# Designed miniproteins, single chains, part 71

Each design is a single chain, and the fold is of that chain. pLDDT is the mean over its residues in the fold that is shown.

## One batch from the design tools (miniprotein)

Design m2465
Fold by ESMFold2-Fast:
Structure m2465 (fold): chain A 68 residues (1-68)
Amino acid sequence: MLRKGLEILDSNPELRERVEREAEERGEEVRRAALEAGLNEGAAYAAGGVVYIGTFLDAAIEAAREAE
């Protein structure tokens, strides 16, 4: 399922751009919150990156489910 979802995102530029924007926004919000909470830049970056990846994976799974 995940591979299929990633292929759908790669083949649909409009959907990919939407997912990229959402992932960037969520990742940035988490990164800012981590910095405000007193985490160092590296830890904040890692936290934002995890949310960014998670958003992409969720979108890929959803795209694969919709394609069924």
Scores: mean pLDDT 78

Design m2466
Fold by ESMFold2-Fast:
Order: C-alpha cells, then structure tokens, then sequence
Structure m2466 (fold): chain A 90 residues (1-90)
C-alpha cells in the first residue's frame, strides 16, 4: 500500500510569541489527526515557521490534503503567511 506525507507549513508574524506559535502548531496537528484517513501527525517549529506532517494512504490523501488546506486557511485568518500544503509519496 502506497503511503503519502501531507505537509502543511505556515510562517507566524514577526511579533508572535514562541508559545503562541507552538500552540498553533499543536492545534494544527490535532485538527489533522481528527481528519479521516490520517494515520499520524507531528508538528515542528523552526523560528517563526510551523511544519505539520501527516501520514496517510493513497485512498485518503485527497481528504487529508483538503483537511490541511482548511487548517492553513485558519492560520491565514490569524495572520500567518507563506501557507502551503504539499503531498509527497513515501
């Protein structure tokens, strides 16, 4: 069975405290884990950038990608920029 990574990245505004960036990362991870077809999700914060990586299957990758896009839209409404979603085969 082919597995896929769905990666969501977003950059916080310069004035955003670290604890708020990490809270946003945790919430994004939680929302992706709640998306049907997500096997696992993890987040990392590097500087002002959040990266959330979810693992899924060929059958569920479109659903998980759409879930990640919705999470990205929520981050954009909070002032995050450079929001992107990428799907990569494992």
Amino acid sequence: MTEYLVTLTATAPESTPREEIERAGREAQKELLSTPGTKEARYTVVGRTIAVVATTTEESKDTVEKGAQKVGEKLRSRGFTDVSVTVTPL
Scores: mean pLDDT 85

Design m2467
Fold by ESMFold2-Fast:
Structure m2467 (fold): chain A 89 residues (1-89)
Amino acid sequence: DEVRELLDELNISEKSKELLLMVLEGVPEEEIRRRLRELHPELEDEQVDKLLEELRIQAELLKLYAELRDKPEEERIKILEEYVEKLLK
């Protein structure tokens, strides 16, 4: 719900919103790949793989942002520190 509202606030295309929602809802990668191909039939396989990776990163960032939005500043700093530690591993 909060993440869906955040997606509406972002200046991104409806196609991108649809794909991001599929990732956030845990739709299997094969279904997301199929939908991406339907929305962008001009893309080569390598470009589709790249966009899937970008969508996964964007979905993780959106989840983090939505979590931070509901937290006090002290908790937001802690969550950001934990996220950075994950990236360094």
Scores: mean pLDDT 71

Design m2468
Fold by ESMFold2-Fast:
Structure m2468 (fold): chain A 100 residues (1-100)
Amino acid sequence: SMEEELIKEIDEFDEKIGEIEVLSDSEAYTLKEVKDVVVEMFDKILESKDKEEMLKIVEEGKEKALKIIEESDMPEENKEKLKKIVEEFTKKVKEIIEKS
């Protein structure tokens, strides 16, 4: 099901985020904010019945997460890693929605 595939992708996202070495409370807070965006995006997708609306939710969530990362005080190396994780995650989520 779409829901089961989306849950699997969220679990994978959480594992990849956990691989980023953080040295400060500020970095940990940025990771939490990005995770919160992903959770809100998932909840909105599950409430939607329209694929076009779901795709807009994913794009809005991606934009919001990338903005949080860009505006953070994280080292550039960690910003690039986190941005790539977000981009790959949202790409996979879009593919799941389109396939359903």
Scores: mean pLDDT 85

Design m2469
Fold by ESMFold2-Fast:
Structure m2469 (fold): chain A 87 residues (1-87)
Amino acid sequence: SMGDEKSAEGAREAAEKAKEAARAGGTEEARREAELAERHAELAEEGAKENNSVKSTGGAIGAIGGAFSAGLAGGTEEARKAAAEGG
């Protein structure tokens, strides 16, 4: 349960960093990756509420991956830096 809550917190932080990367980069691709990270963070949060470690962990991994992808897609140093601060 505590692990699921921490996964959800990490997923939310990653999704917020993905949004920062998308704003810094300003590309459509970065925005799409940030939206995917947000959906994964929602999945992780739902999993934590359900006490479902698979759902919580899967959502967290997806959100972290989305933040990284948003940084790369943003194509700017600022976007990559913002994504790297997620984790």
Scores: mean pLDDT 77

Design m2470
Fold by ESMFold2-Fast:
Structure m2470 (fold): chain A 92 residues (1-92)
Amino acid sequence: MSKENGEKVDAANRQIDQAVADLEALAESARAHAGDPAKLTAYRNQAEQLAKDGLQAAEELGKASESVGRGARKRIEDAHARALAAIDAALA
């Protein structure tokens, strides 16, 4: 791979790892703020934005390898689903 292509792949991998970590942190924040609908609504909006940003990074990885991009997409979708489940449980 060229150096620039490697740097783009590394940047996309860092963005995916960060988005997953941020989504997991939002799930913990939602649990800590159970019964706060305003804060939980803000966390839901943040989770949607993090998932969108992570999916864009997964798309960039998919340009180099479809299988790697699919794996990254699944990681973001799974982390987003877990964050939404934690937010919904905290709202109940």
Scores: mean pLDDT 84

Design m2471
Fold by ESMFold2-Fast:
Structure m2471 (fold): chain A 90 residues (1-90)
Amino acid sequence: SGLEGALKPIKELAKEAGEYAKKKALEAGLSEEEAEKVGKEAEEKTYEELTKIVNTNSPSDLTMEELREKAKEIAEKIAEEAIKKAEKER
């Protein structure tokens, strides 16, 4: 189905978002365990949000660039909030 076809790129974008968020957390000095949790949260949230977008729109009405930009925004927000929280706990 069209929905199933669209979910493969969404899973790939979610993985990229998770890796990006983990990298940012590590660069900010979070532990590897903390950074991995941040990465997983970013991956899960990105997958959830992009899946909602795909379910709301026809695949032909969406660009991969728009989806990638959204994934990056979600990853950045999650990493930023986790970094802020970790800094306050120190």
Scores: mean pLDDT 77

Design m2472
Fold by ESMFold2-Fast:
Structure m2472 (fold): chain A 62 residues (1-62)
Amino acid sequence: MSEEILKEIREKIEKETGKKLSDEQILEAVKYIESLSEEEKELAKEENPIARAILEVLEKHK
């Protein structure tokens, strides 16, 4: 994952949740989210603000 995408995910998580995650924590979360089915991703996006932030940034860069 590029440094720019990682930074954008980090900033979005902090803005939406107030949580400051390390780069390692973000990379682990991204790997977990990418392992989910399309239906599981949609559910995670609605229930988990960290998952939502990650998915929105990844969708923007597709």
Scores: mean pLDDT 80

Design m2473
Fold by ESMFold2-Fast:
Structure m2473 (fold): chain A 64 residues (1-64)
Amino acid sequence: AMAEREARIQRTNRLIGEVLREIGDELDKAIKENLPQEEIDKRFSELNEKNVARIRAADAEDAA
């Protein structure tokens, strides 16, 4: 029980770390390209949808 919850928390924390890294990479890219705010917003919306899908998929696997 505790060991499985611990493993799940660790896996979730790693996924969050990966998501934050991807967000950081996209932010650096946007700054480097000096993009207008509307383009930055679009890219971040797309990245957010992708990352929400990844988290939901991981949760579905853990729930099955």
Scores: mean pLDDT 74

Design m2474
Fold by ESMFold2-Fast:
Structure m2474 (fold): chain A 120 residues (1-120)
Amino acid sequence: GMTELHEAIRKLDVEKVKKILDSSKDVIKLLGEQDEDGRTPLMYLIGAIEASEDKEKAKELLDLVLNRLEEEAKDKKEIADLAHLKDKSGFTPLDLALRISDEELREKLVNFFKKHGAKL
């Protein structure tokens, strides 16, 4: 089922996302948790960015999540694996990131995934 992190990200609740990540012992595992449709919190983040009219809040949440991934990942492969994890429709976070309408946010996320070993 959908986790509390999925819901907080969907709502662009930056403070709640930060509290959930700060209380987690395994942030990488938490960001890889799949809902009933196989969707991860990273996929929800991309959906929230695409749906948001508040670019600054979307950017703030994106920066928070990407900074935490970089801090917590023990190996570049962990971030690449998250970027390539498929939902039940066969889409990955990388596939969804490539479809973000905002060029700045799209380039930021796609380049982050590429920097950490994700393949197109």
Scores: mean pLDDT 87

Design m2475
Fold by ESMFold2-Fast:
Structure m2475 (fold): chain A 86 residues (1-86)
Amino acid sequence: MSLEERLAAAIDRMEAEIPAAKEEVRNSDLPEEAKEVLLRALRRVEEAVARAREALAAGDVEAALAHLREALAILAEAGREVEAIL
């Protein structure tokens, strides 16, 4: 399997998992402020994943990787913000 095929599979998987992650956040016992941070982060991740798909469609594997790295950075930042709230 090529790097392009592997990235496409990863993007598809992330897009499938985002709605479930949003539902888990909504159903959690976290404070509302923490839920708002996480739901905002998931929306930003969804946007970064969409940009990664567009980059792959254009044949720009490096841009696709950069957008996926941005998605991971967004999640790490949200985790730190939630720790500061709790």
Scores: mean pLDDT 86

Design m2476
Fold by ESMFold2-Fast:
Structure m2476 (fold): chain A 91 residues (1-91)
Amino acid sequence: SLEDLVNQLVDKLLELSKQTGDMNLLIDAIVLSGMMTVIQRSRDNPDTQRANLRGMIATLEDLKQRVSDNPELVSIIDQVIAEIERQLASI
C-alpha cells in the first residue's frame, strides 16, 4: 500500500540520518509522515485528496534530486510516486 511504501521510506531516512548525522533527512522523514497523515484524513474528499497527493509527488521529486547518489532511496521514492500516480488515476 502507499502507507507501507511511505513507512519504508521514512524508516530508511531515519536510519540514514542516525548513521550520517544529516538532520535534513530527519526533517524529510517528519514531513513525509505528516503528509501521509493528511492524505489518510482526506480520503473522503476527492478534490482535497488529489491536491495532497500531487503535493506529495512534488515533495518526493525534490527529495529524490537531493538523494540522487543513493540508489536504494531513489528506488523507494520511485515506487511511492508510481503508487500515488495509480491512486490519482482512480480519483
Scores: mean pLDDT 86

Design m2477
Fold by ESMFold2-Fast:
Structure m2477 (fold): chain A 73 residues (1-73)
Amino acid sequence: SMMERAVEHARRTALELGRKAGLSEEEIEQVARRAGEAVRLMAQYMPHLSEEQLLEAGEEVARRAVEEAKRAA
C-alpha cells in the first residue's frame, strides 16, 4: 500500500542518514523506528496527503531525527 511504501522509504532514509552521520547501531535503529512510526501516524491521521507528500514528509522526519540524535551524542 501507499502507507507501507512511505513508511519503508522513511525508515531507509533514516538508516542511510544515520550511518553517514556516524550514529551507533542502536541509535540508527531508534531513528529508523521513529521515522517509520511518524509516517504511519501521518498517513492514518492525514489520509488526504498524496504519496509524494508522505515521502517528502518522511524524508524531513528522518533528517530531523538524525540531527537530534547527533546533538544528543
Scores: mean pLDDT 83

Design m2478
Fold by ESMFold2-Fast:
Formats: structure tokens, sequence, C-alpha cells
Structure m2478 (fold): chain A 108 residues (1-108)
């Protein structure tokens, strides 16, 4: 499970954008690892992405990373961990009223 600190609201827009770009890069690296069957690597990349998305207050990025973590656990047969990750992603998507994100999680 991911430990989140408070978002860094005091950082400059440039620093927040650099951290967001790093989070996107990590999420893409996680997707590459997942597609290659490297599930432990995919989990670590998605967790790192979620922490950075949280730091920049990108709630959509956090929810997407949690949904991806759920997909990795499901592929590993870890259904309880997958359901927990999906539930966390769904709660965030519902809180921000992201209907596409809600549909994505429910289709898993």
Amino acid sequence: KIEFSSPNHKASPEVLEQDRQEAIKLQNEGNTAFNAGKYDEALEKYRQAAVLFHAVDDKNGVAKSLNNIGNVYQAQGKYNEALESYKEALAIYQAINDKNGIATVLNN
C-alpha cells in the first residue's frame, strides 16, 4: 500500500510540472514492464508514479496509477490486493467526478 504525504503546494509551477512529467514517465515505464510480464517492476514504477502524482496534487494521475496497480495484482492472481487498489482508484475518480475513470475501473 502507498504512503502519501501532503501535496507540495509551495513548489513553483516549473518544479510541479517537472515532477508531473517524471510521474508520467514512471507510469509509461510501468506500462512497458506490465506488457513484458515484469509485474514486480511494473508495481514499483506505478507506486513511484502515484507518489509523485500525489505530491503535485494530480488526483487523476493517482487514481490511474492505483487502477494500474490493481491490474498487476489481478494478473498475479492476487485478487484481494487487486480489489483494494481498484476500490481506492474508484473512490478518487468518484470524488473528482471523472466518469471515464469510474467506467475504466468498473470494467476491470
Scores: mean pLDDT 87

Design m2479
Fold by ESMFold2-Fast:
Structure m2479 (fold): chain A 92 residues (1-92)
Amino acid sequence: STVEEIRRALERAAELEREDVTKGTLAAYEAGELAVEAVERDPSLTPAAAELFREWLERNADASDAVVAALLYAATGNAELADAVAAAVAAR
């Protein structure tokens, strides 16, 4: 359920960005924070959380720089997630 909560938070960020970049950016930051909190609580979730960010960034290649920056910044709360998100962004 935690992985599904992270997935829904990321999907919400993409939806909100289509209406308002500021709302999308805040939602992306909240999704990143949720993922960091989940991984800090249960490190076994790290590969699943990293894959959700990779899939989201691949599916949303047109996401604004502000939204992408918010995800990168939020992920800095956990070194493994930060590395995974940075690698996914670099692959775009």
Scores: mean pLDDT 83

Design m2480
Fold by ESMFold2-Fast:
Structure m2480 (fold): chain A 69 residues (1-69)
Amino acid sequence: AAIIAAIADAVNATAAALLAANPAITALDIANIIANTLLAALAANPGAISPAEILELSLALLDDLLAAV
């Protein structure tokens, strides 16, 4: 739970900072940076994040996105 929340927070902060620094950045560029950050975190912490935790994070992020609309 704590590691998932920290990763989500870091991902959101990185995306927001990149968008603020470069308004021409594309959604694809942000998606690639998010994917690379998640892959790096998973590789650095093998077994610390379960498939169920990734699913829970994905659902929480989807819920946040839908609430923002």
Scores: mean pLDDT 63

Design m2481
Fold by ESMFold2-Fast:
Structure m2481 (fold): chain A 64 residues (1-64)
Amino acid sequence: SEKAKTTPGTYYIGYGKVPTQEEIDKWKTEGITTAIYPKEGPNAGGVQEALQQGIKKLEAAGIK
């Protein structure tokens, strides 16, 4: 059987995905201190704004 890639204290965020406040709160409850997120998305306005907002939410929650 194949195992999902999981690192303790780290979350993987999909390309161009904006984390919700609920997801961030759950990650904090699970002891997540580091989140892997895409630094860049496709250079399309909507995706770029979504990434920016997601990063701000993570930083506000103390996740890097």
Scores: mean pLDDT 58

Design m2482
Fold by ESMFold2-Fast:
Structure m2482 (fold): chain A 79 residues (1-79)
Amino acid sequence: GSRAEAIEHGRRAAELYRKAKEAYKNGDFDTAIKYYREAIEHYRRAVEAAADDPDLQAAFESGLRYVEEELKKIEEEKK
């Protein structure tokens, strides 16, 4: 169902975000940006799949916003 699909996309987004953070910590900014973008895509799919569950959708929208804002900060810092 859409709820189960939303939860799976959210889980995958969280896993990819963790990988992005680890790559960033190791100074591998290109790999980090790749994983951030993949996490954002999965959060977007989670939001879409949660359309019939406002509370779940809001939670994934918050996660999406947080990851997008963090990626923007990294891209703007261009070291």
Scores: mean pLDDT 86

Design m2483
Fold by ESMFold2-Fast:
Order: sequence, then C-alpha cells, then structure tokens
Structure m2483 (fold): chain A 79 residues (1-79)
Amino acid sequence: SMLDELRERLEELRERLTAGEPLSDEELQEVIELAERAGLHSMADYLRTAREEAKTLSPEQRHRLQLLTVQLLLHELEE
C-alpha cells in the first residue's frame, strides 16, 4: 500500500539522519509526494512549509528539524 511505502521510506530516512547523513531536497520531495498519494494532505503541506523554513536554518538546525519531522511522521503512521 502507499502507506506501507511511505513508512518504509521514512524508516530509511530516519536511519540515515540518525547516522548524521543529510537528506537532499529531492528525497524530501519524494516523501511529500508519497504523503499526498497516501491521502495525508495536511502532512504534505506541513512538509512543504518545513522545507521552505529550513532554507533559513543552519545545517545543524536543518538536520535536527528533518530528524524530528521524520520521527513525528512515523509516529502518526503508527496503528
């Protein structure tokens, strides 16, 4: 299902972020598109806003925001 695909992708991104690896803008866009396809329109809008806001943040702040965002999305997808 699209929700399973989104969950798997978010788990991958969480592991990379926890290891200190940055996410690309393209990877964030992929998550936004998966959220839209899964019917999670409010989450997709939140992600777009967070992406724009992150442009004004330091690399450390951006990394922390991305990790928190992925963790929150995974929590919301919990059954």
Scores: mean pLDDT 80

Design m2484
Fold by ESMFold2-Fast:
Structure m2484 (fold): chain A 74 residues (1-74)
Amino acid sequence: SDAEQIEQLRRAIAELRRIADRSEATDPEGTARVRRLLDEVERALAEGRIDEARRLLHEAMDEVRRMGDRIERE
């Protein structure tokens, strides 16, 4: 159901925000990009655009992966 999808997306957003919070000191630019994407996911969810929210969440997850890669390469 849409309610179940929204709950899953909300949990994923919360988890990615925790990762962003922990990464702020090490990668402030990457953290800012992740936070911007998560804000866009929350806006899409508030507007009932579940498919758009899911797409934006995948973009945020990709940015988190890139951020992790950058931290490891330093």
Scores: mean pLDDT 84

Design m2485
Fold by ESMFold2-Fast:
Structure m2485 (fold): chain A 61 residues (1-61)
Amino acid sequence: MSQADALVAQGRAHLAAGDLDEARRLFIQSGNLLSQQGQSRQAHAVLSDGAAALAAARAAA
């Protein structure tokens, strides 16, 4: 698993635990890492999917 994949997995775990601030931080770190690797499309997807997941979690709370 890449470091970006590991950060996404950690973000999802924090999201499931209700730690929205930490989940957001981890999704942003994953997106930044992918962007630094020249994977801008994947970076955008991670950030967009993370934002949607965070919005859904906030709506459910």
Scores: mean pLDDT 81

Design m2486
Fold by ESMFold2-Fast:
Structure m2486 (fold): chain A 75 residues (1-75)
Amino acid sequence: MAEEERERELEEMRERMIREALRVLEHGSEEEKAKLLETLRGVVENREIAEKLGATPEQKAIIEAAEEVLREVEA
């Protein structure tokens, strides 16, 4: 019960994070864009360390969202 509800929350969080990040990258100031990109890169760079330390499902969702946003920006 709680596990299925958590999976839905993680999926919604992932989608919301991607949508908000892309919105900032399109409409934000140059400083906001640079700061966001730096944060996203930091999250992705620390992915393997987080997994090694036993990343929570929330942390994994955040890392996946960050990777998705960076792929869209780099394309």
Scores: mean pLDDT 77

Design m2487
Fold by ESMFold2-Fast:
Formats: structure tokens, sequence, C-alpha cells
Structure m2487 (fold): chain A 93 residues (1-93)
């Protein structure tokens, strides 16, 4: 499953970038990069499955823009707290 391999690779890269972002004070930059990479992955999967429409692409672009604005407007300390809590829950399951 090519799609499964792409998803697993993205998950590993996400965890590494989040840890580095916290350590280096670049969490906002790394979150935005991860969002853009996720957007590209979703487009690639939709294109491979033949489900990509102009309306879906335009909707995803709008959501990406809104999420980037939310990250920029959120305090770095609050983002770090949310990420640490999400990582702890993922490891506890």
Amino acid sequence: SEIKELQEKFEKETLEKLKKGIENGKIKEYLIELLEKHYELVLEIAKKEGTLTKEKEEHMEKVLKELKEEIENTKEEDLIKQIKEALAQSQAA
C-alpha cells in the first residue's frame, strides 16, 4: 500500500519536527511546514484515488490558510502545551 507508506513516513517526520520545534523555539514554523506537507499528501492521495475535484482543492486551500492564521495567532507556550498533551495521550494508548 503506497498510501500507507506515505502516511507512516509523514507520521515519523511529524514527530521528529515537533520535538525539534519545541527544542529550537521554532514550533510555529515547523507546524506550518507540517500543515503544508500534510496538504500536499492529502492532494496526492486524492489524485491517486481519482477523488480530487476543483471544489475539494479550493476548500482544502481555504482550510490550510485558516489553520496557518490560527497557528500564527496562538501563543507559542499554548501550542507547546497542546502538543505535549497530545503526544502523552498517543503514548498512553
Scores: mean pLDDT 77

Design m2488
Fold by ESMFold2-Fast:
Structure m2488 (fold): chain A 61 residues (1-61)
Amino acid sequence: ASDEQIREGMRRGIELARAGASAEEIREAMLAMGVPEDVAEAVARLLEDPERLARAEKTLG
């Protein structure tokens, strides 16, 4: 996957996490956008933690 696809996938993951989506839903959405499975799984787990979600949002926003 391209770096741009990964960044857009992470932004979508953050948006879904804010809406209360599960880690599984976040992972599936990122996979559908072409993000590698390992990256999608790691990001979904990271976004389950409110502190890590806030840090990721600040980094990508």
Scores: mean pLDDT 77

Design m2489
Fold by ESMFold2-Fast:
Structure m2489 (fold): chain A 93 residues (1-93)
Amino acid sequence: MIEKVEVELDLSHLSSEEILELLKKLREGVKELLEAHPEIPEELKKEILEVLEKTIKEVEEAVKAGDKEKAYEIAKEGYKKLGELALEIYEKL
């Protein structure tokens, strides 16, 4: 599980547009996962969705500015925070 999160942090081979598309797909998958697991605390569900929405918005702004490096750094930080929240869920289950 942790190794898979680390693989997602290696985004250097993707375009900034591909990174944004990957984040949007991750958001859909996360929403489906959270809906399937009502046992996950509501506060953690909200935190995960807030981190995803903020990361997507900031990456989208960096893509519009043509700043690929900034888009990559924002996505990497977002994935790191999502990984930390996923571990917190695992510890409470």
Scores: mean pLDDT 74

Design m2490
Fold by ESMFold2-Fast:
Structure m2490 (fold): chain A 93 residues (1-93)
Amino acid sequence: SEEIEKEKEKELKIYEEAVKRAREAGLSEEAAELAGRLAYLGARGEFDAAEDLYKKASKVLSDEEVRKALEIALEVLEENKEYEAAEHLRELL
């Protein structure tokens, strides 16, 4: 339906915006992908998946990159009015 298509477009936009912002901030490609995926999962309400991804990433990326990726994901979610998602994911900080 048109509503489902709009939701998918918003989720993809949030992902792309987070990846772009992370790259502009000088994060690695892996950390930029983490920022995008965290924002995307948050926008979808898939909080358990976002937490699992964050924990797995923290084992392979530096603490600074993981934290920066999450901060960027939170900023992008808030700018797109996904306040509940941003509040939930902030607990990972």
Scores: mean pLDDT 88

Design m2491
Fold by ESMFold2-Fast:
Structure m2491 (fold): chain A 63 residues (1-63)
Amino acid sequence: MDEELKEIAKLFEEMLKLISEGNLDESEVTKLFQEFAKKHKGERLTVEEARELLERLKELKKA
């Protein structure tokens, strides 16, 4: 796995941990991921985009 892919994997691990430990609403999380996937239309995720998704999940937990 290249360095960029490793960084994206780490961000996804952090997202999964936040979802599991943060008691986030599964429906809200699912909607967020579906909207993100639709926006990117199967294009490769960048580190910046993965970081944006993580930040949105953190905001969802704060709300």
Scores: mean pLDDT 71

Design m2492
Fold by ESMFold2-Fast:
Structure m2492 (fold): chain A 81 residues (1-81)
Amino acid sequence: SKIDEIKAALAAVEAATDVDAALAALRRLAALLSGEFRLEAEEAIALAEILRALGFSDERVLAFLKEKATEIAEKALEELK
């Protein structure tokens, strides 16, 4: 189901140990979402790339991606119920 696919994509972001793995998983999550939630996920990806370019540590960027993925996925899952 779409709910199971969203949960799997979120679990992949949460399990990521590096920024590139988290970005790949969040891109997969974004593709499963629509409307405002897809836009929020795409904005989080873009902002993470900006933060990385500004010299933020991979640890901080990874934490940001995990926080945003959880927030977006939880809101989207609530609306699909």
Scores: mean pLDDT 88

Design m2493
Fold by ESMFold2-Fast:
Structure m2493 (fold): chain A 105 residues (1-105)
Amino acid sequence: MLEVSHETRRVEVLGTEAAVSTTIVRDTETGEVTITVSAAATAADRERAEAIAKGLAEVAREEALRRAAELGVEATLETRTAVHYDEDSGRYVALGVAVGRGTPA
């Protein structure tokens, strides 16, 4: 059986407000835990969005490690960044994502 928890909070990265979403999925049969943290913000130009994305990835990584520690999980962590142009807003979307997987020890 899968147990899922989700929460969202706001942070500031390089003077820009960002949304951080954390999802924790626990398999109660295997004990495996997956922690996914996604952080997102917008910027007017690509270079600023790329700088923000790096900061968002670090925020996501720190949050994932904090959640893993609280759950007693030694997580293997992957971090990714992405920047894309949002045609509807005329702005760049900066994304930082961290995914941790592990079993409680």
Scores: mean pLDDT 85

Design m2494
Fold by ESMFold2-Fast:
Structure m2494 (fold): chain A 70 residues (1-70)
Amino acid sequence: SEIDELTEEVRRLLPEAAAQSPELEQDVRDILRLLDEARKLESQGNTVMAGLILGQARMMLDVLRDELRK
């Protein structure tokens, strides 16, 4: 699933983020929490809320990727 693929990607970024700053490490952990919440909502059949939380996680991941490229 998309949530599983994003979770694996974000987990792979954790060592790089942690090495760069505690703030970026926290951003990785925040994204992982949002992905876990989206998965729970999807399992409950709340596809609308799951989609909104997933969208937020994607936006945060885009910002994280940009910061890690600097």
Scores: mean pLDDT 86

Design m2495
Fold by ESMFold2-Fast:
Structure m2495 (fold): chain A 64 residues (1-64)
Amino acid sequence: HMMLHLQRINDTIDALSTRYDSSVVQSIVNTNGGIIMSMSVDYAEFMLTLYANAELAEKAKKLA
């Protein structure tokens, strides 16, 4: 069901935004939103986690 699917993805994004930096999660969503919205909730959470960790690692490299 599309409406429930979008709500669950939004809830997942909010949860990850509290766990990571919200700016990092929002950047990933802005870049990949179409793909994320077409994924299953579990797969979207997995992909968002991978992207957030990758972006944090890249920021750490630049600051080092």
Scores: mean pLDDT 65

Design m2496
Fold by ESMFold2-Fast:
Structure m2496 (fold): chain A 98 residues (1-98)
Amino acid sequence: SAEERMRRLIDEMVRIISEQASPEALKEIETLARVAYERIDNRDYAGAASAVFHMLVIASEEASPEALEEIRRLANEILRIAAELEPEYAALMDSLMA
């Protein structure tokens, strides 16, 4: 399923970040991953995408350029899946930002 694919991509993203991150950043990443999984369980794909975006921000400060390229690729795929599952969120955000 798309949800199972999203979880597997998050797991891979966490694995790569864990090899790059400080112990302090790793605790934050583990918290954000749990939040993302809970939001997927609740069908809050926009919320899951937000958590993944925060993980990407942390990775941008912690990871090597080579690792960051792979992390960005995984994050972009997760965000694409979330947008496909939650298209009403895109419309709502456009309405709120206009």
Scores: mean pLDDT 81

Design m2497
Fold by ESMFold2-Fast:
Structure m2497 (fold): chain A 76 residues (1-76)
Amino acid sequence: GPLRDEAARLFQEIADRLRPLFEKLTPEQRKHFLSLLQKAAQELMDLADAGVSPEELRRKAEEIAKQIEEELKKML
């Protein structure tokens, strides 16, 4: 539905935003990063299924993006 489509779009934006950092990672760090991305995708889909507002979904996506970016920066 529309919220799941928005969640998928927001996830793609997160992945695109973090791609340059991913390319700087070692193979072991990349494995951890992919795990974080899969968790983020699941959390966004779960929120969409729970019927949160589009505004709340966008806020949670930005929160998730920031948390992953901070985790990646600690690895570099």
Scores: mean pLDDT 83

Design m2498
Fold by ESMFold2-Fast:
Structure m2498 (fold): chain A 61 residues (1-61)
Amino acid sequence: SVLPSAQNLLAQLRAETQGADESTLLELEQLEQDLQSEDVEVQVAATLSIIGLQEDLRLSK
């Protein structure tokens, strides 16, 4: 099952990266697809990637 908090974090990342390059947008699109996967392992991996990306944005300041 999909974690709603992960989808919320992904939406926030998309908002924060409005105008990002195509490679970043493709990565976010892939993560959104992975969150909708029927494979729980894929959903968990995508969730961890989203959390890591959000934390990286905070730490890079």
Scores: mean pLDDT 72

Design m2499
Fold by ESMFold2-Fast:
Structure m2499 (fold): chain A 73 residues (1-73)
Amino acid sequence: SDDLQAYLSKLDSRIKALDAQIDALRQQLAAAEAAGASDATIKQLQLEIQILEGVRALLLGFKNWVENILKKN
């Protein structure tokens, strides 16, 4: 349906925005490692990346669910 297609487009936009946030944090992690930042700082950035990757996986799951509904109807 048009409503499900619109929802799918919104999910795609949010996944892309999240990918950009993850990439920015990965750049921050690389810079922190190069600067000799503390283990605490490195671990915090790694944890933040891991949390956002988890959120991305959930959004991808919802996208796959919407796509499956569209394919069956």
Scores: mean pLDDT 87

